# Designs tried in a protein design run: designed miniproteins, single chains, continued (3). Part 86

Each design is a single chain, and the fold is of that chain. pLDDT is the mean over its residues in the fold that is shown.

## One batch from the design tools (miniprotein)

Design m11167
Fold by ESMFold2-Fast:
Structure m11167 (fold): chain A 81 residues (1-81)
Amino acid sequence: LSERILAEAEVAMYLIAGAVSRTIGELYLKKGDLEKAKEAYEAAVEYYRRAAEIAERAGDEESARIAREKAEEAQKKLEEL
């Protein structure tokens, strides 16, 4: 039970970190700072991928799917920069 609670907390933390990094990337895009935007979106991709890995190991397929979708969206944004 405590291991499962820790996994749920880790997934939530990485999803939040990914969302924050994505928001930072959007702010840098508005400022025209493409280099900082790329760094922020790269961080978002890594955080979302980490969330997906932890969710998969925990057997939480729904959270894993959501995290994978968010990672793909961030990766597509990164490729557009």
Scores: mean pLDDT 87

Design m11168
Fold by ESMFold2-Fast:
Structure m11168 (fold): chain A 65 residues (1-65)
Amino acid sequence: SMIDEALATVARELGEAYAAGIREAIEAGDWEKAAQMARGASQLARSLGRERAAEAADTLAKYLE
């Protein structure tokens, strides 16, 4: 799924903890928190020059909103 692909990219390029946090929020049904965490991950990835992770996290945030 798009969610799983985006989370896999976030895990690979930013770390499993960021992907796990977003997934836990999704599984808890806290869509607002999940979207906020995904936007935070996108901003962090962009600041680190991790363009693929930034794009994946941004796409995920838009999907969750």
Scores: mean pLDDT 86

Design m11169
Fold by ESMFold2-Fast:
Structure m11169 (fold): chain A 80 residues (1-80)
Amino acid sequence: AEELAEEAIKVAEEALKLAMELLKKSKTIEEINRAIGRALRAIGIIFDAELAKRKGDEEAARRALEEARKLLEELKKELE
């Protein structure tokens, strides 16, 4: 549970860094709003993973990791 939660936090932190890079490249209000939305999702995943770690909830940690990985892949595609 703890290892899964820590991995989720690391992946979500990487996603947050990519969301900030997306924001830096954003030229329109719509693009800025999208980048902010991605950053807020990453922050939410970090929070969920921390709660899962504190509770020892392996299923919650696994869900947070899956959501973090999905967000990271979405951001990698958006930066191409």
Scores: mean pLDDT 85

Design m11170
Fold by ESMFold2-Fast:
Structure m11170 (fold): chain A 110 residues (1-110)
Amino acid sequence: MEELEKNPDDVEALLNAADRYLSRGEYDKAIELYEKAIKLDPNNADAWVGLADAYLMKGEYDKALEYAQKAIEIDPNNPKAYLTLARVYEKRGEKEKADEWLKKAQEIAA
């Protein structure tokens, strides 16, 4: 019960910056910015998805699964988290699991 107001623009700015670093292949910088967004708003599912995507791109699949699963816990209707899980299973060679998570992502997005 503290009257601390978080600035939504700060969270959105951090996510937008992190997404740009991720797209450029600067995964460690993207991780720093996603972690800052999570510190400001730990219930922001998109921040957890971004963190999972960054670890996926680094080849740290176990961390990617953990953070994507956390995003689903926070917002089970976010299709991005399911898409990240599908991508991790594709990278691990688990095609059947990848196809299942991809279908869930498509059903939520439709």
Scores: mean pLDDT 83

Design m11171
Fold by ESMFold2-Fast:
Order: C-alpha cells, then sequence, then structure tokens
Structure m11171 (fold): chain A 68 residues (1-68)
C-alpha cells in the first residue's frame, strides 16, 4: 500500500476513536497518519482537536498551525 493511502486509513481510525472518546488512541492514530504524510493538514487539524479535548491547548495550537 502507498504511504498516502495508509495515512488516510490512520486518519479515519483517529476520527472513529475520537468519536468514541478514546482520546489517547485517537492521538496515536493521527500521529501515525502524520508520520506517513507530514503535510497532512486534516490529520494535523484533528490531532489539534484531540489535544484540545485533553486540555493540552498549547500543543493543540502548534498542530493547528501545522494544518495551515
Amino acid sequence: QSKENLAIVYSNLGAVLKNQNRLDEAEEAYKKAIELKPDFAKAHYNLGVVLELQNRGEEAIIEYNEAL
């Protein structure tokens, strides 16, 4: 499989885990998506959302800036 397709799979997994309030697992899934595709704006944005939900606002701001 291409790294891009695998990054999309991990991003989708992160979204499912986030919706189930499994925030630590969602964070790991989004981090794997970003590792496979560092310019993946959607994964950076969604990682920011997960970090914000964990009260890690400073880290969330960094990820939101990476999504721009």
Scores: mean pLDDT 87

Design m11172
Fold by ESMFold2-Fast:
Order: C-alpha cells, then sequence, then structure tokens
Structure m11172 (fold): chain A 92 residues (1-92)
C-alpha cells in the first residue's frame, strides 16, 4: 500500500488539479466530488480517485464527471478524504 500515492490522489482532487473546477461534499467517511464538466477536471478527478483506491485509503466509484470516495476506515484514509474535501471548494 503506497501512502504517498493516496496523498497525491487527495491533492489532485482537492488541491492543484481540480480546485475551482469541482465541487465536493464530505459526509462522514464518504466524499462526493463533481467536476464542472471540463474534460481536464474530470480526468484529474479520475486520476486522483484511482490513486486513492490503489493506495488502499479509499474505494472509488466513477460515474461520468462525478467521483464518490469512501474511506476504508483507516485514520489515514479519513484524513486524506478531509484534505481532498477542503480543497474541492466546499462552500465556494
Amino acid sequence: MDYEAGNDGAALIGGEGAAGLATGTLEGNTLTVTSNGDPAATATLREGATLMQDSGLATATIAGDTVTLTSTGSAAGTAALRGAAGGAALGA
């Protein structure tokens, strides 16, 4: 399990890649992020979701421009989801 890949995935979703191009909602251990329909934003969300899933921090479901991430229950996974949610322009 690559902890760094999971953190990079969270940064792509909530930081540099998708910030301002996506809206996120965090409810408990589940983060739902929807891109603004831009293909680059959607690709960044999918890449971030794949990295988080491959690291074992979260399970990812991708439906069009919407990504749903559920923490595996680890403290690290929950923290990564919170980081992604904070950058994904919650309340923007």
Scores: mean pLDDT 67

Design m11173
Fold by ESMFold2-Fast:
Structure m11173 (fold): chain A 59 residues (1-59)
Amino acid sequence: MSPEEAAELAGLAAAGALARGGLSPEDAQKMGNEGTRAALAGDIEKALEIAKEARELGG
């Protein structure tokens, strides 16, 4: 998975969790930003971990 793809996935997971009511707008923005930052820094594993956590909070 590319850093760009991982960043997009983290952002979408946080946005999805917000839409489902599992995250506040503030927490969704924080998680999305952190996931994107990790992915763009080359830490794909951390970005995917954040995306998974956001999905669990949104479900």
Scores: mean pLDDT 75

Design m11174
Fold by ESMFold2-Fast:
Structure m11174 (fold): chain A 83 residues (1-83)
Amino acid sequence: EEEARRRIAEDPAIREVAAQMLLLAGDVYFDMGKYDEAIEAYEGAIELAPEDSPIRKRALENLAKVYEQKGDFEKAEEYRKKA
């Protein structure tokens, strides 16, 4: 974990690529109806993506859609407002 922390801290490009991959994984899980796995992937993408990035915005928008499909309209609205 300490070695992983160092690699993430030293290379912003690694964080951005990881965020992109997690966003894509979330999209795949969402299309499959695996909403819990989609949520985990999108949350990971949000954590790794720069605050002003299109990746973060798309992850937040898609996370809101997952919560709507689960019937959690309060969380869906929260994530839409963050996007």
Scores: mean pLDDT 80

Design m11175
Fold by ESMFold2-Fast:
Structure m11175 (fold): chain A 73 residues (1-73)
Amino acid sequence: MSREERARELGERAVELAEKAIELAKEGKYDEASKLADEAGRYAVQALALDPESEAARRGAELAGKAGKLANK
């Protein structure tokens, strides 16, 4: 597997986790949302380290940041 392909897969995972975190935050489940947002952020950082030009990695990082802000009171 190429570095670019792995970065894309990790970025897509970050997007999925961040989207779930956003939905949990909308439901008022802030503790669960925060944990998923942190996990999404870790995947995004790994993806960007492999390929900083990956669109999926950058999208994952943006959504993870948004999820984290929504999970904070």
Scores: mean pLDDT 84

Design m11176
Fold by ESMFold2-Fast:
Parts: C-alpha cells; structure tokens; sequence
Structure m11176 (fold): chain A 77 residues (1-77)
C-alpha cells in the first residue's frame, strides 16, 4: 500500500493534471509541471521520476497517468 506521503504526492499530481487539462496546456507543459512536483520529493529516485514522466507522456487520460504513477510508487514501497 502507498504511504501517506506517497498518497499526498499523488493527490498533488492529480490536482496539477486536472488544472492543466482545464487550462488547455500542452502535454510538454503538463510534463514539466509534474516534473517540478516530483523533484520536490528527494525520497524519489531519478529512475522513479523518469518512469513517472514516461508514463504520463504515454497516458491517454488523467486516470491512466495516476494509475501508472501509483504502480511505480508501490513497486518501491
């Protein structure tokens, strides 16, 4: 199961993704915003950050992106 800290991180990413979608931001801008959020958490490895960003780039929906990030975080828990 995800830790409370990991759940908070996912919630922050979900909010950023929803706000960016509502604002009509490009995928590049969305990826950059998520990168900035993930980099603020020094407990995440560079590999986890890169995998999360790759999953976001390939995701067709916010739900898919969130599920992929959850799986990456769970793998390291």
Amino acid sequence: MLTPEQQRLLGEVVTALRDAEAAGLSKEEIVQRVRDILKKHPSLTEEQIQRGLDALEKAESITEAVQALRDILREQA
Scores: mean pLDDT 74

Design m11177
Fold by ESMFold2-Fast:
Structure m11177 (fold): chain A 71 residues (1-71)
Amino acid sequence: APTDEEIDAAVDIIRAAVLLTTAKNQGNEEEAKKYEEILDRLVASYEAGDREGFAQARAELDKLDKEVKEK
């Protein structure tokens, strides 16, 4: 069975991918690029076992999601 850490990481990666797809479907290329950069960093940090880098990318995802919703 996957660990709780693996499940949490998968949820954050899926969330980033969903937000990226939504931005692309809305024709918002600038926001899509930002979500893609965050998604790439989440995946790279997870593969490297970099918990700190993953947490930083997650914080950036949360910040961007709030900023997009406030516009």
Scores: mean pLDDT 81

Design m11178
Fold by ESMFold2-Fast:
Structure m11178 (fold): chain A 68 residues (1-68)
Amino acid sequence: MDPVVRRAMIRDLQEHYGLSEAEAEEIVRFAEEHKDLPVEEIARLLVERFGLPERVARGLAAAVKAYS
């Protein structure tokens, strides 16, 4: 993934969802590691593992596939 986009995603998670840098980094890395899966499946895994709202999880999944 583009480093600028990746850092922007991490900052968005920290600023809007109250996550630590380490938590945001793990979430983005997890999504990147699963980018070969369909958006719906990546989103489901993000909800199950990190408790992200479905809309946020879908947005992250779509962004990872677009910018990776």
Scores: mean pLDDT 80

Design m11179
Fold by ESMFold2-Fast:
Structure m11179 (fold): chain A 115 residues (1-115)
Amino acid sequence: VEEELERVRRLIVEAARLAYVDGKVEEAQRLDLEAMRLLVRLAGRAPPEDVRRAVAEGLTEAGLLALEKGQAEGSEEDVRALAEQRARQLVEQARMLAGDPALAAEAFAAMEAGI
């Protein structure tokens, strides 16, 4: 349902925002994994195309938001570097989820293994 997919997208964006505010790459990865684990649990199987698309859109938006915040705040070089690294990771994950179902399945499997 459209509303459910929109909520999923917002959760991913919010996770990225919190990760950026904390300024830690490891924490950013943890929040990203939590968002994807939630989606896998909700799907109860291999993620449907609409779920995969919603995740990809959320990750892309979250990545762009993280990059934008790093640049806008004009903070220390380290904080900016962390935001840029987070943005690149999220955009790359979004690309895999949107463009390649096999890579998406492997990404979700790797996250499940991390549980």
Scores: mean pLDDT 58

Design m11180
Fold by ESMFold2-Fast:
Structure m11180 (fold): chain A 55 residues (1-55)
Amino acid sequence: KKKVEEFKKKIEEVKRDAEATYRHLLAQGKSPAEARREARRVYLDKLEELLKEIS
């Protein structure tokens, strides 16, 4: 089944979305520490949702 490849793609997309959030917050003038904290939270929340989808 193609689900393993699809799942890997979704993980990469979650990672890229977190990086985009980090860069966006830096552009807004947030500190790197604050930007990383928010990006990490977004990453973890999206991973939890993704894990529920495959459960």
Scores: mean pLDDT 79

Design m11181
Fold by ESMFold2-Fast:
Structure m11181 (fold): chain A 70 residues (1-70)
Amino acid sequence: MEEYVKKFEELAKKAVESTPEEAKKLLKEAGRYAAEAIRLGAGEEVRKVAEETGSKQAIAMVDSALAMYS
């Protein structure tokens, strides 16, 4: 669980610093880790991390995953 949240955080932060094209690829990969963390009960933690990145796209992705897995 913690491992998935940490990997999501790393990829989401990197996406914020990247070009829009690279950010989309990084967020797609981050979405896989977010989904796995949410399935394990860490949905609130993943959502908090997404908010901390300031990325509207990361927040939207986590919201979509929460709707699917919660």
Scores: mean pLDDT 79

Design m11182
Fold by ESMFold2-Fast:
Structure m11182 (fold): chain A 69 residues (1-69)
Amino acid sequence: MSKEELDREAFEALALIMEAIADWLASQGKYEEAAKTYERAAQFAESHGLTDLAERLRKKAEEYRKKAE
């Protein structure tokens, strides 16, 4: 396991933790906070080359932003 592989796994784990926090906020009816957290997680994932995860997180952000309206 190289340092670069460890860094990628760490960034994936951090993005998934942010997604879990956003999922928890959504479960509490805090849709605006959930949407913002998903957007932050998506930006973080994209900045570290996790493009598929970033796209999924952006779609969740849009869904919860609509629920907050």
Scores: mean pLDDT 82

Design m11183
Fold by ESMFold2-Fast:
Structure m11183 (fold): chain A 50 residues (1-50)
Amino acid sequence: AEADSLLTEEERKYRERVRERLQKMADEGAKSLGLTPEEREAVERALARL
């Protein structure tokens, strides 16, 4: 996307990797803790900032 065009290939891969890890942790947390849809949205928004 537009933001990705400002990053080098290495920086893009790094951010993708970090985001994917955090996304998996968020999904696992939601399943384990029984998070509400609103709480899941808050986690998704936090991940999007990375």
Scores: mean pLDDT 68

Design m11184
Fold by ESMFold2-Fast:
Structure m11184 (fold): chain A 50 residues (1-50)
Amino acid sequence: SEADSLLTPEERKARERFKERLQKMADEGIKKINATPEEVEAVKRALEKL
């Protein structure tokens, strides 16, 4: 993304690692609460903004 070209390699790796952790937590939460497709899409959009 354009944001990636503004970050140092270390900062970009930290952001990717954070996104991966959030995605894992989101996947687990979605399964536990039996989330609707709309809720799943909202979570995906939130993670993409990070």
Scores: mean pLDDT 75

Design m11185
Fold by ESMFold2-Fast:
Structure m11185 (fold): chain A 72 residues (1-72)
Amino acid sequence: MAEKLYEEGKRLAKEGDKLFEQGKLEEAIEKYRKALELYTEADKIAPSPEIKAGIEAVKQKIKETEEKLKEQ
């Protein structure tokens, strides 16, 4: 159900944040991408402003992390 997908996405996004803080940028991107996938799937089932905000937040985190990884 959408609620379970959203909950799992939130957990992955938080794990990604921890990895980002540890400088494990590639692993952080992997977690953020999985969170985005789950949020997008949840949004298809039950669209909500909360899920949409989660999608935008994670997309920004992915882009920021990718830019930082490329900079070295």
Scores: mean pLDDT 84

Design m11186
Fold by ESMFold2-Fast:
Structure m11186 (fold): chain A 56 residues (1-56)
Amino acid sequence: DEHSRLVAEVRALAAAGDPAAQEILTRRHELAKNGTLTPEDLAAIDAEMRALVAAA
């Protein structure tokens, strides 16, 4: 789906050494790990990921 594709693109950027991509993935992971990732937080993170991919 769109979300899985977006995450894959951000992971590729992070693997290439993009610090912004690394930061957003780390933040997403911490929110999910702590059980504080709401649908609203996920939507906001997805919007940031889309902006990052568009800027790359």
Scores: mean pLDDT 79

Design m11188
Fold by ESMFold2-Fast:
Structure m11188 (fold): chain A 69 residues (1-69)
Amino acid sequence: SLKEREGARYIAAAGISVVAADWALEQGDLETARRYVEIAEELIKKAEELGYKVPDSVRKALDEVRARL
């Protein structure tokens, strides 16, 4: 369905944002890392609002990045 495709796109974008946040942390750019974490959280929220299940791997990766902020 369209909602399932939109949810999948939000999760893919959230995953990319988590990777970007992790890379920013490796560069010491805490401001950019925090921004990408916020983007990932909003994208996950949008996917959940569509009833899309967020993969545990995405949640874990986000939690690991947040723990380093």
Scores: mean pLDDT 86

Design m11189
Fold by ESMFold2-Fast:
Structure m11189 (fold): chain A 67 residues (1-67)
Amino acid sequence: DALEKARELAERATRKSRAGEEPSEEEAIALLGLGAEKALATHQLRPDDQETLDAAIKKLEELIEKL
């Protein structure tokens, strides 16, 4: 499960950041991606506001491409 792996990496990033350690790029990207997904889920999206969702997905895709 990709979401479960992302959550695990995000937890590691948060834990390292709290300990004063720098998270890895993978961990930082996972945290950012999970945060964006949660924000989208929390933000009640209207059916006519599909463009906002598409823009957010586009940004996540760009981050994945840079990996």
Scores: mean pLDDT 62

Design m11190
Fold by ESMFold2-Fast:
Structure m11190 (fold): chain A 85 residues (1-85)
Amino acid sequence: SEAELESWKLTFDSMKDELEKVADDPEQFERMKEKALRVAEIIAERASPSQLQGLIDHLRKMAEEAKDPRVKEALEEVIRLLEEK
């Protein structure tokens, strides 16, 4: 549903903010990145093709807006996982 896609977008918005806050803490950054990848895997199993594309488009915009290269790279890793479905 549209409501599920919007909920997933908000979840990744929150995770991007958390990644930015812990960007200088390698251990916490890796934990947050692993959490994002696990969430992406769960969503990939449940999402329709159109929902998956909508989420990928949102994540691409988030990656382009990311100020920290490490955060951009983490978001691009999430995008790659979603595209491999």
Scores: mean pLDDT 87

Design m11192
Fold by ESMFold2-Fast:
Structure m11192 (fold): chain A 78 residues (1-78)
Amino acid sequence: MLREEGRRLYEEGERAYKEGDYETAGRKFEEAGRLFEQAGDPEAARAYANAALAYYKAGDWEKAEEMLRRAALAQGRL
């Protein structure tokens, strides 16, 4: 369930990103990352990294930095 929901949110984030809605993309990738992390899925690191890129493009540098840290931690723990 968690992995399926995470994948769905990740795909929604990809669609938002392609449409230039970087704020929505960031939020969707962040939520996907949280679900993957909760499930112990190494896909969490990729989701957080994509959230960071999306937030950076949206101009939300604080969230971009937070997501980069989460990606690094997920990569080291999962």
Scores: mean pLDDT 86

Design m11193
Fold by ESMFold2-Fast:
Structure m11193 (fold): chain A 67 residues (1-67)
Amino acid sequence: EPPVDNSGRPVERWAFIGSDKDKANLHLFAVSADVLRDLLTGRISREEFEARIGEERAAKLAALPVL
């Protein structure tokens, strides 16, 4: 299930829980919790997930401090 922050709101930036050394894990910064949840539960395809995340994730990754 998608993570929530201390206030209980869905995390827009689901910071990477996987390791940089483990490319099999997803480094999912700057993603909507709803979209991540749908991907993790298999509700949407990877193609649709990538369409929603796209360039926005890259931009936020550059600005976002790593957890």
Scores: mean pLDDT 51

Design m11194
Fold by ESMFold2-Fast:
Structure m11194 (fold): chain A 73 residues (1-73)
Amino acid sequence: SLAEGARKAAEAARRMAEYAEKNGAPKELVDALRRAAELARRLAEALAAGDEAAVAALLPELAEAERAVQEAL
């Protein structure tokens, strides 16, 4: 399901942030990855709950967080 895919993506992003921090990545990159992981987790929860308003609000926030990760690389 879309909610399951989002949950797996959030978990992958969280692990990526942990890996980056453990390997001494710049704080800006770690913070951006953690922000993206948290937003992906919230999106997964909103999708599972059928909360269309929350999904609509979270999608642009997640896109901005993904942009921040790209800029920090």
Scores: mean pLDDT 83

Design m11196
Fold by ESMFold2-Fast:
Structure m11196 (fold): chain A 58 residues (1-58)
Amino acid sequence: GAAEAIAKGREAIASASPERLEILREIGEKLRAIGDGFQEGLEKGGVELGLKLGAEAA
């Protein structure tokens, strides 16, 4: 199924050169940091910020 195809793709990437895997790992860490910051923003009232910007645009 699709899960098997994804697993094989991930394994092929893992079996790639260690140097390329390191670059992918670095990119993954940056994406994780972006995701974490976005979630924290929502919890700190990102919705309220959106409403305030909407009011200023009106």
Scores: mean pLDDT 62

Design m11197
Fold by ESMFold2-Fast:
Structure m11197 (fold): chain A 74 residues (1-74)
Amino acid sequence: MEKELEEAKELLKKLAELLLKKAETEEEKEAVKKVEKEGLELLEQNKDASKRELILLVVGTAIRAIGELIDIRL
């Protein structure tokens, strides 16, 4: 259980790092950091979830971060 949560958190942090490298403005960087924080909190709230469910939460968080970046650029 703990190991699966730790792996999900590590994956989310790595995805956030990749998105931060693509962020061009301070606003975009803050948006990615905010979504990462919210995603990590969501994983903690669902720590007893299955590995598949934790991965889906990570994917959903990444999609949210991409959506925030698109919104900033509109």
Scores: mean pLDDT 80

Design m11198
Fold by ESMFold2-Fast:
Structure m11198 (fold): chain A 68 residues (1-68)
Amino acid sequence: MAREAAQAIIDGAAAGAPSIEVELSDGTVLRVSGSDPAGVAGAALRVIGEDPEKVTVKIGDEVKEFEA
């Protein structure tokens, strides 16, 4: 699931989303500008590294939930 959530972050940035919000199962919220490649990469890597049980990715008005 972490890989699918990370891919959603990357895809959202590639689609030109101005802001991507990532919520982890521990309540951590990451807010990243879609125009910041370092921030996008960092958020994706953090999701993969922590391998959380649940990730919510908000891309504009679209909300995607991933569960392990």
Scores: mean pLDDT 78

Design m11199
Fold by ESMFold2-Fast:
Structure m11199 (fold): chain A 63 residues (1-63)
Amino acid sequence: SLEEEAQELIRKAEEAIRAGDLETAQAYLKEARKIVAELSEAGDDRTAARLAEQISRLEEELK
């Protein structure tokens, strides 16, 4: 599912952050955001909002 794909990308981003690979983490978060947009377009706004919040928290760690 799109939700599972987004969660996998978020997990990979978390692993990249732990490894100090911030560019790879940013790339995974960008792909996860594309899936969030697809979920929102499909009408799954609640799941999209929850995933977007998780992505935003990780992006804040990269600043």
Scores: mean pLDDT 86

Design m11200
Fold by ESMFold2-Fast:
Structure m11200 (fold): chain A 74 residues (1-74)
Amino acid sequence: MVDEVAQILVDLYGTPPSSARQTATFLLSQVPPEHRDAAVEKLRRRLEAARNRDEKNLVLITLASDPERFLAAP
């Protein structure tokens, strides 16, 4: 799971590989364990759908600061 999120951050957000695992661990720590699989899938889809850097930043900020809102959105 951490390694999956780290790979998503490298591939879809452009996070350096050296920091990706630490960032992935932090983001997953904001999400209750029972919702982490859903959060990973939503993160992937939203980063793939994002048209620019600002949209990608909003995806990560929402997940980090308001995981309940992130999970509830379609």
Scores: mean pLDDT 82

Design m11201
Fold by ESMFold2-Fast:
Structure m11201 (fold): chain A 67 residues (1-67)
Amino acid sequence: MDRELAERIVRIVRERYPSATPDPRLAAQVVERLAGISVEEFLERYERNPDDPRVLATLEAIALLSE
């Protein structure tokens, strides 16, 4: 896992869900298992369309699964 890419996802989640406290490992696991893509591909999809419903659903899942 590229920790720096996973930390970027954590920052995106915290910007949208300020009360969430996800760690980079949780973020990477949710992306890989729920979205079925790599962390790099997920960030590329987010950069192309941050309002993609599947991208938003994955970010919400990370927030909900954070402690």
Scores: mean pLDDT 81

Design m11202
Fold by ESMFold2-Fast:
Structure m11202 (fold): chain A 95 residues (1-95)
Amino acid sequence: SAIVVIVVATVLASLLILYLFLSPSAYTAVATTASHIDLVLVSLGIALGLSAFNGIVIARSPPRLHKRLIIVDRASVVVLWAVTIIALIVAGVMQ
């Protein structure tokens, strides 16, 4: 279902953010110029990509599911940002 697709995309985006923040090699590769700004910009790009993907999934879904899918999309964005904040805290503690 469209809900499952959005959930799977959110999990994959969250895992990518966790990998970028918690992997020393990936963190160093992304944070090349201004460490914190580069990571914030990449995270913003991932969030925008997820929002665009979710928008396409909603547009292709039956109208009766649109209200539920919009709620799931908003929840997925909140979860993504919560995961990003948790990853930042964990990375800070691990340093």
Scores: mean pLDDT 67

Design m11203
Fold by ESMFold2-Fast:
Structure m11203 (fold): chain A 60 residues (1-60)
Amino acid sequence: SDVELLVAKAELEKLREMLSTVSREEALAHLDRVIEILKKQGKPELVELVEEERKEIEEL
C-alpha cells in the first residue's frame, strides 16, 4: 500500500541475499542504516523486523 513500506521490504530482501556474500561487519552496518531510516520514517514494525535480523547476524 505505502510505496515507502514496499521499498523498505524490497531493501530488506536485497540485504538478506547480500548477507550470504558480504562480511558480518558490512551486513551489520547496512542493517544499522536501514534501522536509522525506518525510525526516522516512523515505521516501528519494520524497525522491529530489521532489529531481529540484526540480532541473528550478531550471533553468527
Scores: mean pLDDT 73

Design m11204
Fold by ESMFold2-Fast:
Structure m11204 (fold): chain A 68 residues (1-68)
Amino acid sequence: GRESAEEHIKKGEEAEKEGKFLEAARHYYAAAREYQKSGDYESAIEALKRGAEAYQKGMQKKLAELEK
């Protein structure tokens, strides 16, 4: 539900602060599913966008590590 979605958003933001972008993306995608289940489609779309951006940053970080 919405409460579970809000918990996932907080965990995603915490993971981003730690540079754990792929973990943040997983939390944002989980939040989007919970918002969708509660009919909060605007918040679900926002969470999906945040998840996609975090995933992109995580992949860029992995690619940089492969160049070492």
Scores: mean pLDDT 84

